# Designed miniproteins, single chains, part 3

Each design is a single chain, and the fold is of that chain. pLDDT is the mean over its residues in the fold that is shown.

## One batch from the design tools (miniprotein)

Design m70
Fold by ESMFold2-Fast:
Structure m70 (fold): chain A 86 residues (1-86)
Amino acid sequence: SLDEVAEALEKGDYKKAYEIFDSIFKELLDKIKNSNLPLHVKIGQILRLIGIHIDLKLAAEGKLHPKFDPVLIKDVKDFKKFLDSL
């Protein structure tokens, strides 16, 4: 779940955060695609989903500076709130 992704990030377990997010990526993508949102909003949220996926992979590979951790954690939590509102 996205809660488990945020928890893993808060613990500095970037590999676990990426593995959990990657495992649910298709489910999250399908949830956005099957929502009743306007097409331009769907596109924006799909790009956000892809951006989070890339950032988590970079963090897992040690390629994302730790100063971005609060930004990434907030983005995951805000994205969860968005998905819970669908």
Scores: mean pLDDT 86

Design m71
Fold by ESMFold2-Fast:
Structure m71 (fold): chain A 98 residues (1-98)
Amino acid sequence: MEEAIKKLEEARKLAKEDPEKAFEQMVNTIKELFGEDAKPVIEKFKEDYERAKQKGPEEALKLLEEMIDAFINAAKRYSEMQKKLEEELRKLVEELEK
């Protein structure tokens, strides 16, 4: 999870310099995190990004930045849920050990 968040933050920084690379980095990170479950999300992002490109490069960049930011937030949310589960397991182990 931490590696995925780092890759997304790198894509966010790349968005202005190389929007195509930033989009690919985001898509690859989504695939790594969610596997096949990511396909509908990736397809939606591709369609939305292509439509934004038709409106202009500024619109496309804004959408790309918003998509990356939204996914960073989702990844952080997932990480928080994992941490809560780890905390619950830790408490259970502590109760069993004294």
Scores: mean pLDDT 78

Design m72
Fold by ESMFold2-Fast:
Structure m72 (fold): chain A 65 residues (1-65)
Amino acid sequence: YSDEELAKELLEASKKALEQALSDPSTPQSVIDLLQRAVRRAEEGDVYGALADILRAAVEMALSK
């Protein structure tokens, strides 16, 4: 059950992604909302839920270009 280490790494990555998104005023609110949800889910140990929210945020960013 190395899922705890994966959850910690995912939490750190999610927090950094959210901080970068918040520092860019052009980031859509929907992306910020998804990244905030990903951080919360990672904190709760919902690794797959957090990953799904991160992937959705990345897709929404790509589609906005």
Scores: mean pLDDT 78

Design m73
Fold by ESMFold2-Fast:
Structure m73 (fold): chain A 55 residues (1-55)
Amino acid sequence: IEKEVNAISEEKRQKAALTILEKGLDVDNKEIAEESGISVKEASLVRKFLETEIL
């Protein structure tokens, strides 16, 4: 997961993480992807990474 998340640009990864933090961990992956400009799959990876880091 970490290696896959690191493949996403730092800027887009930060935008995705901020979207999750602002809307909550139950926010839809499609919404995260649309706001950060990444794929739904990449959004799900960022979510899993945050769940691992903060929990």
Scores: mean pLDDT 73

Design m74
Fold by ESMFold2-Fast:
Structure m74 (fold): chain A 84 residues (1-84)
Amino acid sequence: SMKELEERRFKALRITVENLAQQALARGMTDEEIEAQLPNKTLAEMVLLEIKAMRAEERGDEATARKYREELDKLIREYVEKVG
């Protein structure tokens, strides 16, 4: 069904975003470098939201981390719906 395809795409993209965010942080990349290396500006926005959430968690700001991840989840769902 379409819903099963959308759910699989959501999960795949969420994992991709998490992996890219972890890699960027491990390499000490700036926000500008992340945007420059990623061909899709929406994907760059997703990665930056995950990085902001990870930074908030490291400083103990769970409310801010949750807010950024809620924004990320909404953006991924909208992207999956629009691009099929």
Scores: mean pLDDT 85

Design m75
Fold by ESMFold2-Fast:
Structure m75 (fold): chain A 90 residues (1-90)
Amino acid sequence: MERKRRLEERIRELEEEVRELRERARELVAAGRMSPPQAAGVEALLELAERAIEEARRALEEGDLEKAEEHIRRAEDAIAGARALLDAAE
């Protein structure tokens, strides 16, 4: 019970992080700090994170908490990659 609830909370946190990073990319493009192709690279990583989040939700629905944690880690890695690209553009 507790473990599933924590994973559901983590998934929501990751969804919010994806939204924030996508907004940050748009702001950097608007400021002339990031080209549209560079922003597309960030978006590709955020889309990878979103797919991993969807797979994590599916695993939770199936009761596979271990598989859900694996997909959460993949989403975290993709988000970290997107954040690193955004930080390099600032």
Scores: mean pLDDT 87

Design m76
Fold by ESMFold2-Fast:
Structure m76 (fold): chain A 99 residues (1-99)
Amino acid sequence: MIEELEKKYQEAEKKRKEAEDQLGLYTSLVNAVEADPEAGLRAILSPEQADEWIARYKADPEATLAELRAQRDQAESTVKKLNGEAEKLKNEYEKLKKS
């Protein structure tokens, strides 16, 4: 049981880090678009991704910025959820380790 709980904690920690990376990415993208869409997106994204997002922004700036903000808010909610799950697993693991 301890080994299975440790594995679940490690998996939760990995998902938490991936979610934090996504939050960081979308926060950076929102800030970049608000400051300088073309230069900012090219600094953060791959050339092909930057070209796609720049094209979307030029076609509909308001809808594109709203989508990026929605993705950031979704990522923030995911981080909060996964942080709670990882904390619960860590507490259970520590209790069993002390037993």
Scores: mean pLDDT 81

Design m77
Fold by ESMFold2-Fast:
Structure m77 (fold): chain A 79 residues (1-79)
Amino acid sequence: MTLIVGFRAPTEELAKRLEEKLNELKEKLGGREIKVDGTTVTATFDVKGDPSTALEIIKKYEEVAKEVGAEMIGAILIE
């Protein structure tokens, strides 16, 4: 399964700061990629088939987003 989580930052500068912080978490949480498009930051993970692991990853990323004033705009799981 692939988990995709999207965030919106108030500015492009804050979106880049969020990308930097999420890349630090990515190394610990086994994330695949983090991308920035303007004020939108998208994080992509491969999940080992346990939905509880996906929820823990989402929560950790959402907390980091809140630290830079960004909000989570969505999370999707795809097979």
Scores: mean pLDDT 78

Design m78
Fold by ESMFold2-Fast:
Structure m78 (fold): chain A 68 residues (1-68)
Amino acid sequence: SKAEELGEKVLKTLENGIATRRELHPDLTDAEVAAMRERAKTASEAVKQAVKDGITDDAEIGQVIEKA
């Protein structure tokens, strides 16, 4: 579904960002990385719900990600 596709795309983008941050900051703790991953999952699920609720505007989706 469109909701699942966008949610998965958001999750992958955020996970790639976490991987890059880990490479740039190898002093990041496992707890900090785990917290970032949980936020990424929360953002992905929030985006899936927003799309199911009829939100299609990129700016509104961006706000959903920021608030997750």
Scores: mean pLDDT 84

Design m79
Fold by ESMFold2-Fast:
Structure m79 (fold): chain A 101 residues (1-101)
Amino acid sequence: ETIIVAETSRARLTARVTDDEVIIELEGATLSQNIFLANEVARKAEELSGRKAEVLELTDTHLELRVTGVTKEQGIEIAEAGIRALEKLTGEPARVEVREE
């Protein structure tokens, strides 16, 4: 499992990537920002794999998305799209850390 954490001063994105799925969580963003990030991730998932992003939680404090049936490489690229969306939402570069579990 690959865990990617992207942090800004305002929000943190965590992506958990396996051989068959990616789960993306966002904290510290507003409801409108969570909707925007969800749409960007969904577009990238459909573009790369034809798979639909599943919204597990969407509130004014937390976003959780899951995309199943993707390769690890596709999962990483979907996570990177989430990080790019985070940078657009905050107007600042994200500090990214990657670890294998």
Scores: mean pLDDT 86

Design m80
Fold by ESMFold2-Fast:
Structure m80 (fold): chain A 62 residues (1-62)
Amino acid sequence: SSMEKAEAELAKVRELLADGKKYQMERLRQFHEAIEASDIKPEVRQALLEKIDAALRTIEEG
C-alpha cells in the first residue's frame, strides 16, 4: 500500500538523520576537548564550552 511505502521511506530518512546526529555529536565532543586543552582566555573558553554543551543538548533532544 502507499502507506507502507511511505513508512519504509520515512525509516530510511530516520536512519540517515541518526547517522548525521552521531557524526555531529562526535565532532562537537572533539571540539569540546580541543577547547578545554587550549590556552585561550578562561572567559572565552567558558563561553565556547557553554555553546558546545547547548548544541550537544539540542542535537540529543531534537
Scores: mean pLDDT 81

Design m81
Fold by ESMFold2-Fast:
Structure m81 (fold): chain A 61 residues (1-61)
Amino acid sequence: MELSERERELLIGVALAEIREAEALGIPRDVVLSHLRAELARKYGEEVAEELIARIEERLA
């Protein structure tokens, strides 16, 4: 599935919120990122998943 830039930004925003919530519950960031990468790859393909995870990691740095 080809995502628009608006859809990519929405997915990044949701992922960032999920990561922050999971970390508040004691779930390590790397575990959450691995789960998100797998779900994004399943829905949108590996290339899109890798792009979105890289952008999420940049926002978390």
Scores: mean pLDDT 82

Design m82
Fold by ESMFold2-Fast:
Structure m82 (fold): chain A 74 residues (1-74)
Amino acid sequence: HMSPEEQKKLKEFVEKANKLITELKKAIDSGAPEEVIEKLFEQLKKELDSMADTPLMKEIAENILKKVEEFLKK
């Protein structure tokens, strides 16, 4: 079971990740320049790395980054 502190961190992590993913998807859908998309992806990477304090968060971060990379290659 997760501690209350871990639950709070996980919630904040997921909220920040979803916000950055949504921003990235909007940029891609609107045909933003590759430079903008790359910056948003790097920002997502940095935020996930800085927030991922637990093994579960790191696994979620890896899965998110893998899915985003697959999406960007399409």
Scores: mean pLDDT 78

Design m83
Fold by ESMFold2-Fast:
Structure m83 (fold): chain A 84 residues (1-84)
Amino acid sequence: MYRKEVKIDKSKVSDETVDVILNGARSIGEKSGITVRREGDTLVIESEDQEKVDILAKAVEEALKTNDFDVIDRYLTKAALEIL
C-alpha cells in the first residue's frame, strides 16, 4: 500500500476549508480505491495504486494553499478526472 501525508498549515487555511477539501478527497477516494483520512494536522492518502495516491495528494496539497472554494473545486475536479 502506498501512503502520502499532506501537512495542514493552520495559519494559511481554516478548519472549514480543510473539511471541504477532506470531504471532496474522500468522495474521489471512495470511487477509486483510495482511503483518505485526517490524523490531527495531517491528511493521509493511501492506495495500492501509487499514481492515484500521487495525483490526489498533489491536488490536496495545492487546495490546502488557498481558502478559495472555486480554486479548491478546480484542483479536486482535475484530480477526479485523472483518477476516475
Scores: mean pLDDT 84

Design m84
Fold by ESMFold2-Fast:
Structure m84 (fold): chain A 69 residues (1-69)
Amino acid sequence: MTVLPAPQSAEELTEKLLEMSELLREAKAAGIPAEEQLIAMAAPTALTDEEINAAHAAYTARVAAEAAR
């Protein structure tokens, strides 16, 4: 099978998005939330739309929790 360097699961994608959350937070402060979605969509090459949506929802919830701090 083809080895994917990108995230292979929703959980792995969520962790990668969290690692980049600081950079994405600065982009969001500038009014560019779409960059978060672009990264989420670009990263998984073999994930289903449902897995991408699940990872995006989990990531968004965690980012919102961090922003509340």
Scores: mean pLDDT 57

Design m85
Fold by ESMFold2-Fast:
Structure m85 (fold): chain A 143 residues (1-143)
Amino acid sequence: SIFERLEEYARSRLEEIEKLLKEAEKLARESKDKEVKEAYAAAHYYYELGNYFSALLYAILAILYAEALEKGRFDLIERLRKAEDLYRKDPTDPRNLLAFLVTLLEVALELERDDLVEILKPFVRILAEELGDEETLERLESL
């Protein structure tokens, strides 16, 4: 399935995922914000289960929540909350997952986190290709 392909790709990037988890852990420890703490808790939970793709998603979400908060970008916080809520309603729908990944990518771009953009791009491409989302694929070529 598409989820197996995403998981196989995530397993090939395990060192990056471990680095993201360490960054997310530090931010969750230092933060008083529930979204940062809950996103990190989810990332840690999925990592312990061997679900590395979900661990990556939630680690990036925790980092983006923390950085948006530090920069006073409440518009980005609302966008992340909305995207997370929609994804959680049906995490088995690959279209909901693509929308969530695209939101993480767009927020990372606005926060000038080029490292997170480069990590997210391949996952967005894998999903967009599977779904035939030509608009998303064209957007990735311009980044």
Scores: mean pLDDT 90

Design m86
Fold by ESMFold2-Fast:
Structure m86 (fold): chain A 87 residues (1-87)
Amino acid sequence: EAEELIREGERLFAEGDYDRALELYQRAAEIAQQNIDTPEGQLLLGRALGGISDVYAALGDKAKARQYAIQSTSTYLRMIGDEIDAA
């Protein structure tokens, strides 16, 4: 579900439909956040946050774009820690 929302968001972003792309990325982030304790959930959250960052950059909101880019990177760093603890 979250993967499909991210793919559709990427398509809408490519078409210049930033408002709908943002909506789909936000929905994907909400779903992924519910599974943040799993590597898949963390990966999907990172991807969705990256998409939100791209949308804000396209809309000219550089501060929010940077904020979400940092959150995306931090999410990927948490993923490796959880994998080690789960092993």
Scores: mean pLDDT 80

Design m87
Fold by ESMFold2-Fast:
Structure m87 (fold): chain A 58 residues (1-58)
Amino acid sequence: SLPELQARRDALETRAAEVARKLGELWRKSQETGGKYEDEVRRAAAEFERLSAELAAL
């Protein structure tokens, strides 16, 4: 692959890892608060899926 393509893949992987970390934190907070953060969890999960699909398309 071209170096530019590899850099794009690395950037997406980094972003996906960041979103996954936030999702884990939100999930723990949601459990602790009886589901208070469910909307935030859903939005983070949707973003993670979008990033995963974008990465798979490379």
Scores: mean pLDDT 83

Design m88
Fold by ESMFold2-Fast:
Structure m88 (fold): chain A 93 residues (1-93)
Amino acid sequence: SEEEREKLREIVRKVLVSLYGKDTPGIERLAERIADFILYYDNKEIKEFLEKVSELIEKRGVTLPELFQRARKEGKSLREVIDELIAELEKEQ
C-alpha cells in the first residue's frame, strides 16, 4: 500500500540520517530510492531488520555506529546486538 511505502521511506531516511549525521534533500531522495528498491525485491528480512533499527534509533536514541561498536566490543554480530536490544525494549513495555 501507499502507507507501507511511506513508512518504509521514513524508516530508511532515519537509518541514513543516523549513519551520515545529517538530514538533507539528497538523503531524502536516497531514502526514497532505497525504499523503492527494497519494495521491488519484496525482501521481508531487510524490511524487518530496518524496522528494528528504526525502533532502536527512536526509542533508545542509539546510532548505527554505536550499534557496530557494541557488536565489536561484545564479539557479536550486528543482528545479535539488535535482537538483544529489541528484547530489552519489549521487557520495558
Scores: mean pLDDT 79

Design m89
Fold by ESMFold2-Fast:
Structure m89 (fold): chain A 99 residues (1-99)
Amino acid sequence: DRGALALAIVLLVAGLSLEQIAAIMEKEGRLELARWLREMLRAGRSREEVVRELAERLGLSPAEIDALVAALSKKDASELTPEQRKVLARLRRLAAEEA
């Protein structure tokens, strides 16, 4: 489900934990994605690794994936580059349209 993958990336960049995102996905009935996120957390996978896997599943370009991973280190949305904002805006739209 492309919308659910996009939402998970947006929430990760917004600073939510893997468990917080898994709980949101479970509440929204996206049980397989919730289970996968909890498996990633239990396996000690980094937030960067999780974002890369989700973005690769969405078919994002290597440049877009790198921009999203770099965005994870930003504490404030105002620190995001125009390219990072563009990718995130597209992901937010995808999350809304494919829900």
Scores: mean pLDDT 83

Design m90
Fold by ESMFold2-Fast:
Order: sequence, then C-alpha cells, then structure tokens
Structure m90 (fold): chain A 100 residues (1-100)
Amino acid sequence: SLRERAIRLAEEALRLLKEAYRAAKEDVEEAQKLLERAYKTLEEGAELASQVDEGVARNLRMAAASAKMGYDQLKIDVRHALINAEAGIAAVEAALRQLR
C-alpha cells in the first residue's frame, strides 16, 4: 500500500539522518552523501504520503527541507547543519507517529 511504502521511506530517511548527524562531526563528505540521500528519500516519501495524509506529507516535506538545508550548511557551518539534521529527525519521527 501507499501507506506502507511511505512508512518504509520515512524509516530509511530517519536512519540516514541519524547516521548523517553522527558523521557530520568526523566526516563531512560522508555526512553530505547521507543528507543528500535522506532529503531525496523524504521528497519521495512526501509525494506518496500526500495521497494518504496531508499532515504526514507536510511533516515529511519539512524534514526534506531541513535535510537539504543541513546538506548546504555542511560546507559553511557544521553546527547549523547539525541543528537542521536534528529538526529533520524530529519531523520524520512526527510523521512516523501519524503513519503508525
């Protein structure tokens, strides 16, 4: 189902965001790759979720925006990138609570 696919994408994105958060302090290149995969996964998840629940889709879109901002900020300020990654994690967790 679309709901089950949205859950799987959100769970994968959550994993990627948490890995990026840990990597950001030690390996910026790895963190950038993880954040890029995360925001693309979240954009796909948001598109699927929009057909199931608008509130969920909004949370996944917010998470995607946060992950992309974190990706962009890693080149400038790792601290701001971490804040954005943490915001993305919170938004995905909120979406998963609504989907489950």
Scores: mean pLDDT 86

Design m91
Fold by ESMFold2-Fast:
Structure m91 (fold): chain A 88 residues (1-88)
Amino acid sequence: ALTADQRAQLDQHLDRRLNQYRPAAAAQARATGQNITRDFTDRLTTADGREYTVRTTLRVQGDTLIVSSIVLDADDNIVDRRTRTIDL
């Protein structure tokens, strides 16, 4: 299980990634009028030296951005799952 500090660091990383891509997702949705899916894979090392792989899927549906993330440890075990819905 993730510690509170590791979870906070992962939340900060995911929020940064989301804010970074939200404007591009909104622009694409307006330009095409279509549902858009984008996938990202990031590697994160926490303060205690543990490594995680974060797989994030961004999906635009109308005026809504849906973000789903899976966090994997070094052994590819799922340690966290997260879904957020944000208005564009």
Scores: mean pLDDT 72

Design m92
Fold by ESMFold2-Fast:
Structure m92 (fold): chain A 66 residues (1-66)
Amino acid sequence: SDGDYAGAAAGGLALAKGQEILAKNPDAKLTITVRVEGDVGTAVATVGDTTITVTLSAEEARKLAA
């Protein structure tokens, strides 16, 4: 659905997981890439050797990217 709250929650979980790993590895870098294609968004969080990918609505991806 448009502006799906579940998409926002998934993005938040990916960020929380990345932050948890980063907190244990302070020399690592957290990189978050947000991509929007039509009505679908994708958020990719990379920290150290870990990559977390979540699918969002386009509206939620725009909010996360802002």
Scores: mean pLDDT 65

Design m93
Fold by ESMFold2-Fast:
Structure m93 (fold): chain A 91 residues (1-91)
Amino acid sequence: RREEVLREAERLLEEYARTGKEEPVRELERLLAESLSPFEADIVISLIRMAISIAKLIISKDPSPEVVEKARKEAAEISLLAVREALEAEE
């Protein structure tokens, strides 16, 4: 199941990076709430929301296509790292 959760998280974050839509992020939050303990889910979801908020702030200052693409990609990469680390902590 851990590998399945990581694969789905990667898919959802790639969708977010391409579209910038909040729907894949909401699906990811639900997946994490089902897959992690409440404490771990809260921490990881908070980190994901922070990364996305920073991306939105950067885009609000410079909405050029290259900045939008880079900011969303970085937010997705940081978010996936947080998910991976949380899943690896469970043995």
Scores: mean pLDDT 83

Design m94
Fold by ESMFold2-Fast:
Structure m94 (fold): chain A 88 residues (1-88)
Amino acid sequence: KEKKAKEAIEEAKRIFEEPLLELTGTLEPPLPEWRELVERKREELERKAKELAEKFLETGDEKYLEELLEFAERLTEELLEELGRLSL
Protein backbone atom coordinates (compact mmCIF):
# COMPACT_ATOMS: atom_id res chain seq x y z
CA LYS A 1 0.00 0.00 0.00
CA GLU A 2 2.68 2.54 1.04
CA LYS A 3 4.95 1.22 -1.75
CA LYS A 4 2.25 1.87 -4.38
CA ALA A 5 1.77 5.43 -3.10
CA LYS A 6 5.53 6.11 -3.29
CA GLU A 7 5.77 4.63 -6.80
CA ALA A 8 2.85 6.81 -7.98
CA ILE A 9 4.45 9.95 -6.48
CA GLU A 10 7.78 9.10 -8.18
CA GLU A 11 6.00 8.55 -11.53
CA ALA A 12 4.13 11.87 -11.16
CA LYS A 13 7.44 13.62 -10.45
CA ARG A 14 9.00 11.95 -13.53
CA ILE A 15 6.09 13.07 -15.75
CA PHE A 16 6.69 16.65 -14.55
CA GLU A 17 10.52 16.74 -14.53
CA GLU A 18 11.44 15.02 -17.83
CA PRO A 19 9.86 17.68 -20.12
CA LEU A 20 11.35 20.47 -17.98
CA LEU A 21 14.84 18.97 -18.18
CA GLU A 22 14.59 18.71 -21.98
CA LEU A 23 13.27 22.29 -22.26
CA THR A 24 16.10 23.64 -20.05
CA GLY A 25 18.75 21.70 -21.99
CA THR A 26 17.64 22.89 -25.46
CA LEU A 27 16.38 26.45 -24.86
CA GLU A 28 17.84 29.73 -23.59
CA PRO A 29 18.43 29.75 -19.79
CA PRO A 30 15.12 30.28 -17.97
CA LEU A 31 14.09 33.82 -17.12
CA PRO A 32 12.93 34.66 -13.54
CA GLU A 33 9.30 34.51 -14.76
CA TRP A 34 9.88 30.92 -16.01
CA ARG A 35 11.42 29.94 -12.67
CA GLU A 36 8.50 31.40 -10.70
CA LEU A 37 5.98 29.56 -12.91
CA VAL A 38 7.87 26.24 -12.53
CA GLU A 39 8.09 26.65 -8.73
CA ARG A 40 4.35 27.41 -8.50
CA LYS A 41 3.44 24.32 -10.56
CA ARG A 42 5.86 22.13 -8.57
CA GLU A 43 4.22 23.26 -5.31
CA GLU A 44 0.78 22.43 -6.76
CA LEU A 45 2.00 18.95 -7.72
CA GLU A 46 3.53 18.32 -4.26
CA ARG A 47 0.34 19.48 -2.51
CA LYS A 48 -1.89 17.30 -4.73
CA ALA A 49 0.44 14.30 -4.39
CA LYS A 50 0.28 14.55 -0.58
CA GLU A 51 -3.54 14.90 -0.61
CA LEU A 52 -4.17 11.99 -2.97
CA ALA A 53 -1.53 9.71 -1.38
CA GLU A 54 -3.15 10.27 2.04
CA LYS A 55 -6.60 9.42 0.59
CA PHE A 56 -5.18 6.25 -0.99
CA LEU A 57 -3.54 5.21 2.30
CA GLU A 58 -6.85 5.76 4.16
CA THR A 59 -9.20 4.10 1.62
CA GLY A 60 -6.99 1.65 -0.33
CA ASP A 61 -8.71 2.90 -3.51
CA GLU A 62 -6.27 3.01 -6.45
CA LYS A 63 -8.45 5.68 -8.15
CA TYR A 64 -6.58 8.30 -6.09
CA LEU A 65 -3.25 7.15 -7.56
CA GLU A 66 -4.75 7.31 -11.08
CA GLU A 67 -6.04 10.82 -10.30
CA LEU A 68 -2.52 11.84 -9.19
CA LEU A 69 -0.96 10.66 -12.48
CA GLU A 70 -3.69 12.39 -14.52
CA PHE A 71 -3.14 15.58 -12.49
CA ALA A 72 0.62 15.42 -13.14
CA GLU A 73 0.06 15.02 -16.91
CA ARG A 74 -2.42 17.92 -17.02
CA LEU A 75 -0.21 20.16 -14.84
CA THR A 76 2.82 19.46 -17.05
CA GLU A 77 0.81 20.23 -20.22
CA GLU A 78 -0.43 23.50 -18.68
CA LEU A 79 3.12 24.43 -17.61
CA LEU A 80 4.60 23.82 -21.08
CA GLU A 81 1.76 25.81 -22.70
CA GLU A 82 2.25 28.74 -20.30
CA LEU A 83 6.03 28.70 -20.80
CA GLY A 84 5.46 28.79 -24.58
CA ARG A 85 3.19 31.85 -24.20
CA LEU A 86 5.63 33.92 -22.13
CA SER A 87 6.93 36.88 -24.11
CA LEU A 88 10.68 37.50 -24.16
Scores: mean pLDDT 74

Design m95
Fold by ESMFold2-Fast:
Order: sequence, then C-alpha cells, then structure tokens
Structure m95 (fold): chain A 67 residues (1-67)
Amino acid sequence: SPEVKKAQAHVQLTIEASEAMLTMLQWVLDRAGASDEEKQAALERARAEGQAAIDEERARLAELEAA
C-alpha cells in the first residue's frame, strides 16, 4: 500500500540520517583531538541512540503491515 511504502521510505531515511550523524560526529571529534577511547565511547552512544530511533520506525512499519 502507499502508506506502507511511505513508512519503508521513512525507515530508510532514518538509517541514512543516523549514518550521516555518526560521520559528522567522528569528523568533529577528530578535529577536537579526542582520544581513540573518547571517540569510541561517543560513537557507541550515538550508534545506540540511532539504533533506538530506527527500531521505533521499524516497529511503526510492522504495525502498518499487520493492519
């Protein structure tokens, strides 16, 4: 359905936005002279937040597909 296709596109957009954010965060941390440990910890936290957002959008898609 058009609604399911739109929800699928929204999941993909959320994945791409998360990847772009991680790339930007790494660039900022590299410029700031952060240690490898600090970079890894910050990127891991950001990745977890991004995954939570993706999971929320996937759950929404699953509800629409089940209806």
Scores: mean pLDDT 88

Design m96
Fold by ESMFold2-Fast:
Structure m96 (fold): chain A 65 residues (1-65)
Amino acid sequence: SRVTSVVAERVGPGVYRLTVTGEGIDEETTRRVAEELAARLPGGRVSDVRADPEKGTGTATITTD
């Protein structure tokens, strides 16, 4: 898979929605990107990983302390 865009939007206190866009974006690629971002945040944890490889999109929720 090829990642062309990564957007992290704060949707609440300590809650971020991650959107990954590209070609052939699967759940494994989306989880990896989300885990890399979460590792840079205090108490960062990944949940709600979803992907649609045919549409080239993936989403995840990142929560922090």
Scores: mean pLDDT 83

Design m97
Fold by ESMFold2-Fast:
Structure m97 (fold): chain A 93 residues (1-93)
Amino acid sequence: SHLEKAEEAIEKARKALEEGDLETALEHLEEALEHARELLREGRYEEAIRIASEVAGLAAEIAEKGDEEISKRALELEIEASMIVIAASVGLL
């Protein structure tokens, strides 16, 4: 399922971040966010919010630790994740 794949990708991102591998962490967060988009398309709003919120938090942490290129990529991912949270939150109304 998209939820299981997103959760697995987030766990891999956390591990890469703990190891200082910021680029690998970003790749896993990008995968998790793609699954969050599919959850949003399926109307699974609460799950999409949870996954996207976790991606946004980890992306913000990477942005603080990375060089200019990594930080820019992480900030773009945080923005995309925040947009999914907003869209899913509107879907719950």
Scores: mean pLDDT 89

Design m98
Fold by ESMFold2-Fast:
Structure m98 (fold): chain A 70 residues (1-70)
Amino acid sequence: SIPQTELERQQATYHHFNLMKQAVAAGDLEAGIEHFDIGRDNLVAMMPPDQQERVRKVLEVRRKEVLAKA
């Protein structure tokens, strides 16, 4: 579930990006991408609608970097 407060969304985003880094370091790329996608969705949901597309495009570059470690 997406958190209801901005602080909860920030904490959820941080938590999932941290889990993504741990999974990638352990060689679990599938878990890494899953946690990245959850963190991305939480982060984008925190943005005003007019900023969501810009943030999504930046995170898409990072997602490709995670996939390149496969």
Scores: mean pLDDT 76

Design m99
Fold by ESMFold2-Fast:
Structure m99 (fold): chain A 99 residues (1-99)
Amino acid sequence: STAEKILEGLELAKELAKDDPEAQEAFEAYIELARLLIELGLTEADVLEALERARAGEPLSEEERRLAELAERLEEAALRSDPKKVEEIIEKAAKELHA
């Protein structure tokens, strides 16, 4: 599935980021979010909807709240990372997966 392939790519990116603990933390947060999406049978569109509703102050289901919380954690972890290094690692992972 697409979610499973994304998870494989993120785990490879985390391994490639082993010498950059901030980038590794960002990939760890992404892996946790990807695993939750697989567990719940949801997609990136569901995450974006949950985030938008949370930011608008709308009532959320428990699942939507979990998605929004993990997405916020990912955003915070990404802000602590060097965007250029993260981008280079993602490009390397994508190339190795031929994706």
Scores: mean pLDDT 75

Design m100
Fold by ESMFold2-Fast:
Structure m100 (fold): chain A 57 residues (1-57)
Amino acid sequence: SDELIAAHNEALRLLAEGHSLEEIRARLSKRFPEDVVNFVLRELERDPNAPLARHLP
């Protein structure tokens, strides 16, 4: 749980800084196990606002 929260908060920070989902995955994979990384990225993809990297209607 604590690890999942830490990974999620780091992913949100990286996304807000303009990193792509691919870059976020690469960075998180160095620090967190794959199952945590996959969960966090799916949560970002579920957001109705979509990844900040996608600015198309």
Scores: mean pLDDT 72

Design m101
Fold by ESMFold2-Fast:
Structure m101 (fold): chain A 81 residues (1-81)
Amino acid sequence: DAEAIRAAAEKLLAGLRAMAEAAPAAREELEKAAEHLRAAVDAYLAGDTAAAEEHAKLAEEHLAKAVAIAPEAVAAALRAA
């Protein structure tokens, strides 16, 4: 269900946005993670599973960098979400 996938993606994107607000030092990496998450969902819904997998891996990589930069602020944002 494309609508359910979009709804789940919007919830994840809202979480990344909350983390960026709580962790300004990691904002650039969190914004990149959000960009790749959007691209992954768009590719998946278009039937391009290879592009979706690539973008999902990049989103995970940027999220990991954000956690490394500001682990306490990211943890606080996750608790609040």
Scores: mean pLDDT 81

Design m102
Fold by ESMFold2-Fast:
Structure m102 (fold): chain A 94 residues (1-94)
Amino acid sequence: MEEEKEFRDPRTTAMMLAYARAKAVSGGGKVSVERLPDGTYRISVVTEDKREWGTARGVLYDAAGRPLETVEIEVDPYGNVARVVRREVFPAAP
């Protein structure tokens, strides 16, 4: 399962992909989601296209509001993930 190797943190990936898919299906736009009572992290997702091929970009934040990682994926107009464009894990805060 080589595709799984691109996603080292399953929780972040699952949240990002589910949200990106929902956004692509509904029509692209900016969405910011803060931590929910059930323990989900802050997410900011941006889709530039209006229900066309687009890029969904998400940032996972820790409890202090520091970015932990970013994931950028390319999604089709129906919310399917076409490919992972990039993924970066931030090092310890400077």
Scores: mean pLDDT 50

Design m103
Fold by ESMFold2-Fast:
Structure m103 (fold): chain A 93 residues (1-93)
Amino acid sequence: MEEAYELFLKAVEAYKQGKWDESIKYGEKAAELFEKAGDTELAVQAYVLIARAYLKKGEYDKAIEWAQRALELNPDSVYAKELLEEAEKKKKS
C-alpha cells in the first residue's frame, strides 16, 4: 500500500502541473496496486484522477471508460458520476 500511495501522490502532482500523460501513467500503476491490496476507496480515487486527466486531454471516450470503472467499484461516487456526465457532454459538443 505504501508504494501504491507514493505513485498516487506522483499522479496528483503531475495532474496539478498539467502533465496529463504522467498523471495517467502513475495513476494506472497506483490503481492496479490498490485493487490488488483490496483498497477500493483509493482505487476509486485513482480511477477518478485518471478520468480527469483524460478529460483534460480531450480524450472523452477514455475519460468515460475510467469514470465507469470507478462507478463499478463505488456506484455512489459523486465525483465519478460528475466526471462521466461532463465527459459525455463534451463528447456531444
Scores: mean pLDDT 86

Design m104
Fold by ESMFold2-Fast:
Structure m104 (fold): chain A 90 residues (1-90)
Amino acid sequence: GLKEKKEELLKEANERALEILRSAPDTREATLKAVGEALRLIGDAISLVLAMEAIEEAKKKGEDPREVADKVVGNNPEIIEEALKIYEEL
């Protein structure tokens, strides 16, 4: 269900973020890049989870899922489209 998929996405993002940080060379430039990539992965996973919750609520109420998701995650069409794809596969 949606709860299990949300937990899976957050766990996978956390594991990938840790792997990026662990695999980075021990230079300032590589560390800053790795931290930026890790933070973006976590942020995208959180936005994806919020979009999926918004889509579920919109569908339950007969509202437009894209409109409701856009209000929650704002100006992120790639995350909204990904959330719709994942939700339809549940």
Scores: mean pLDDT 85

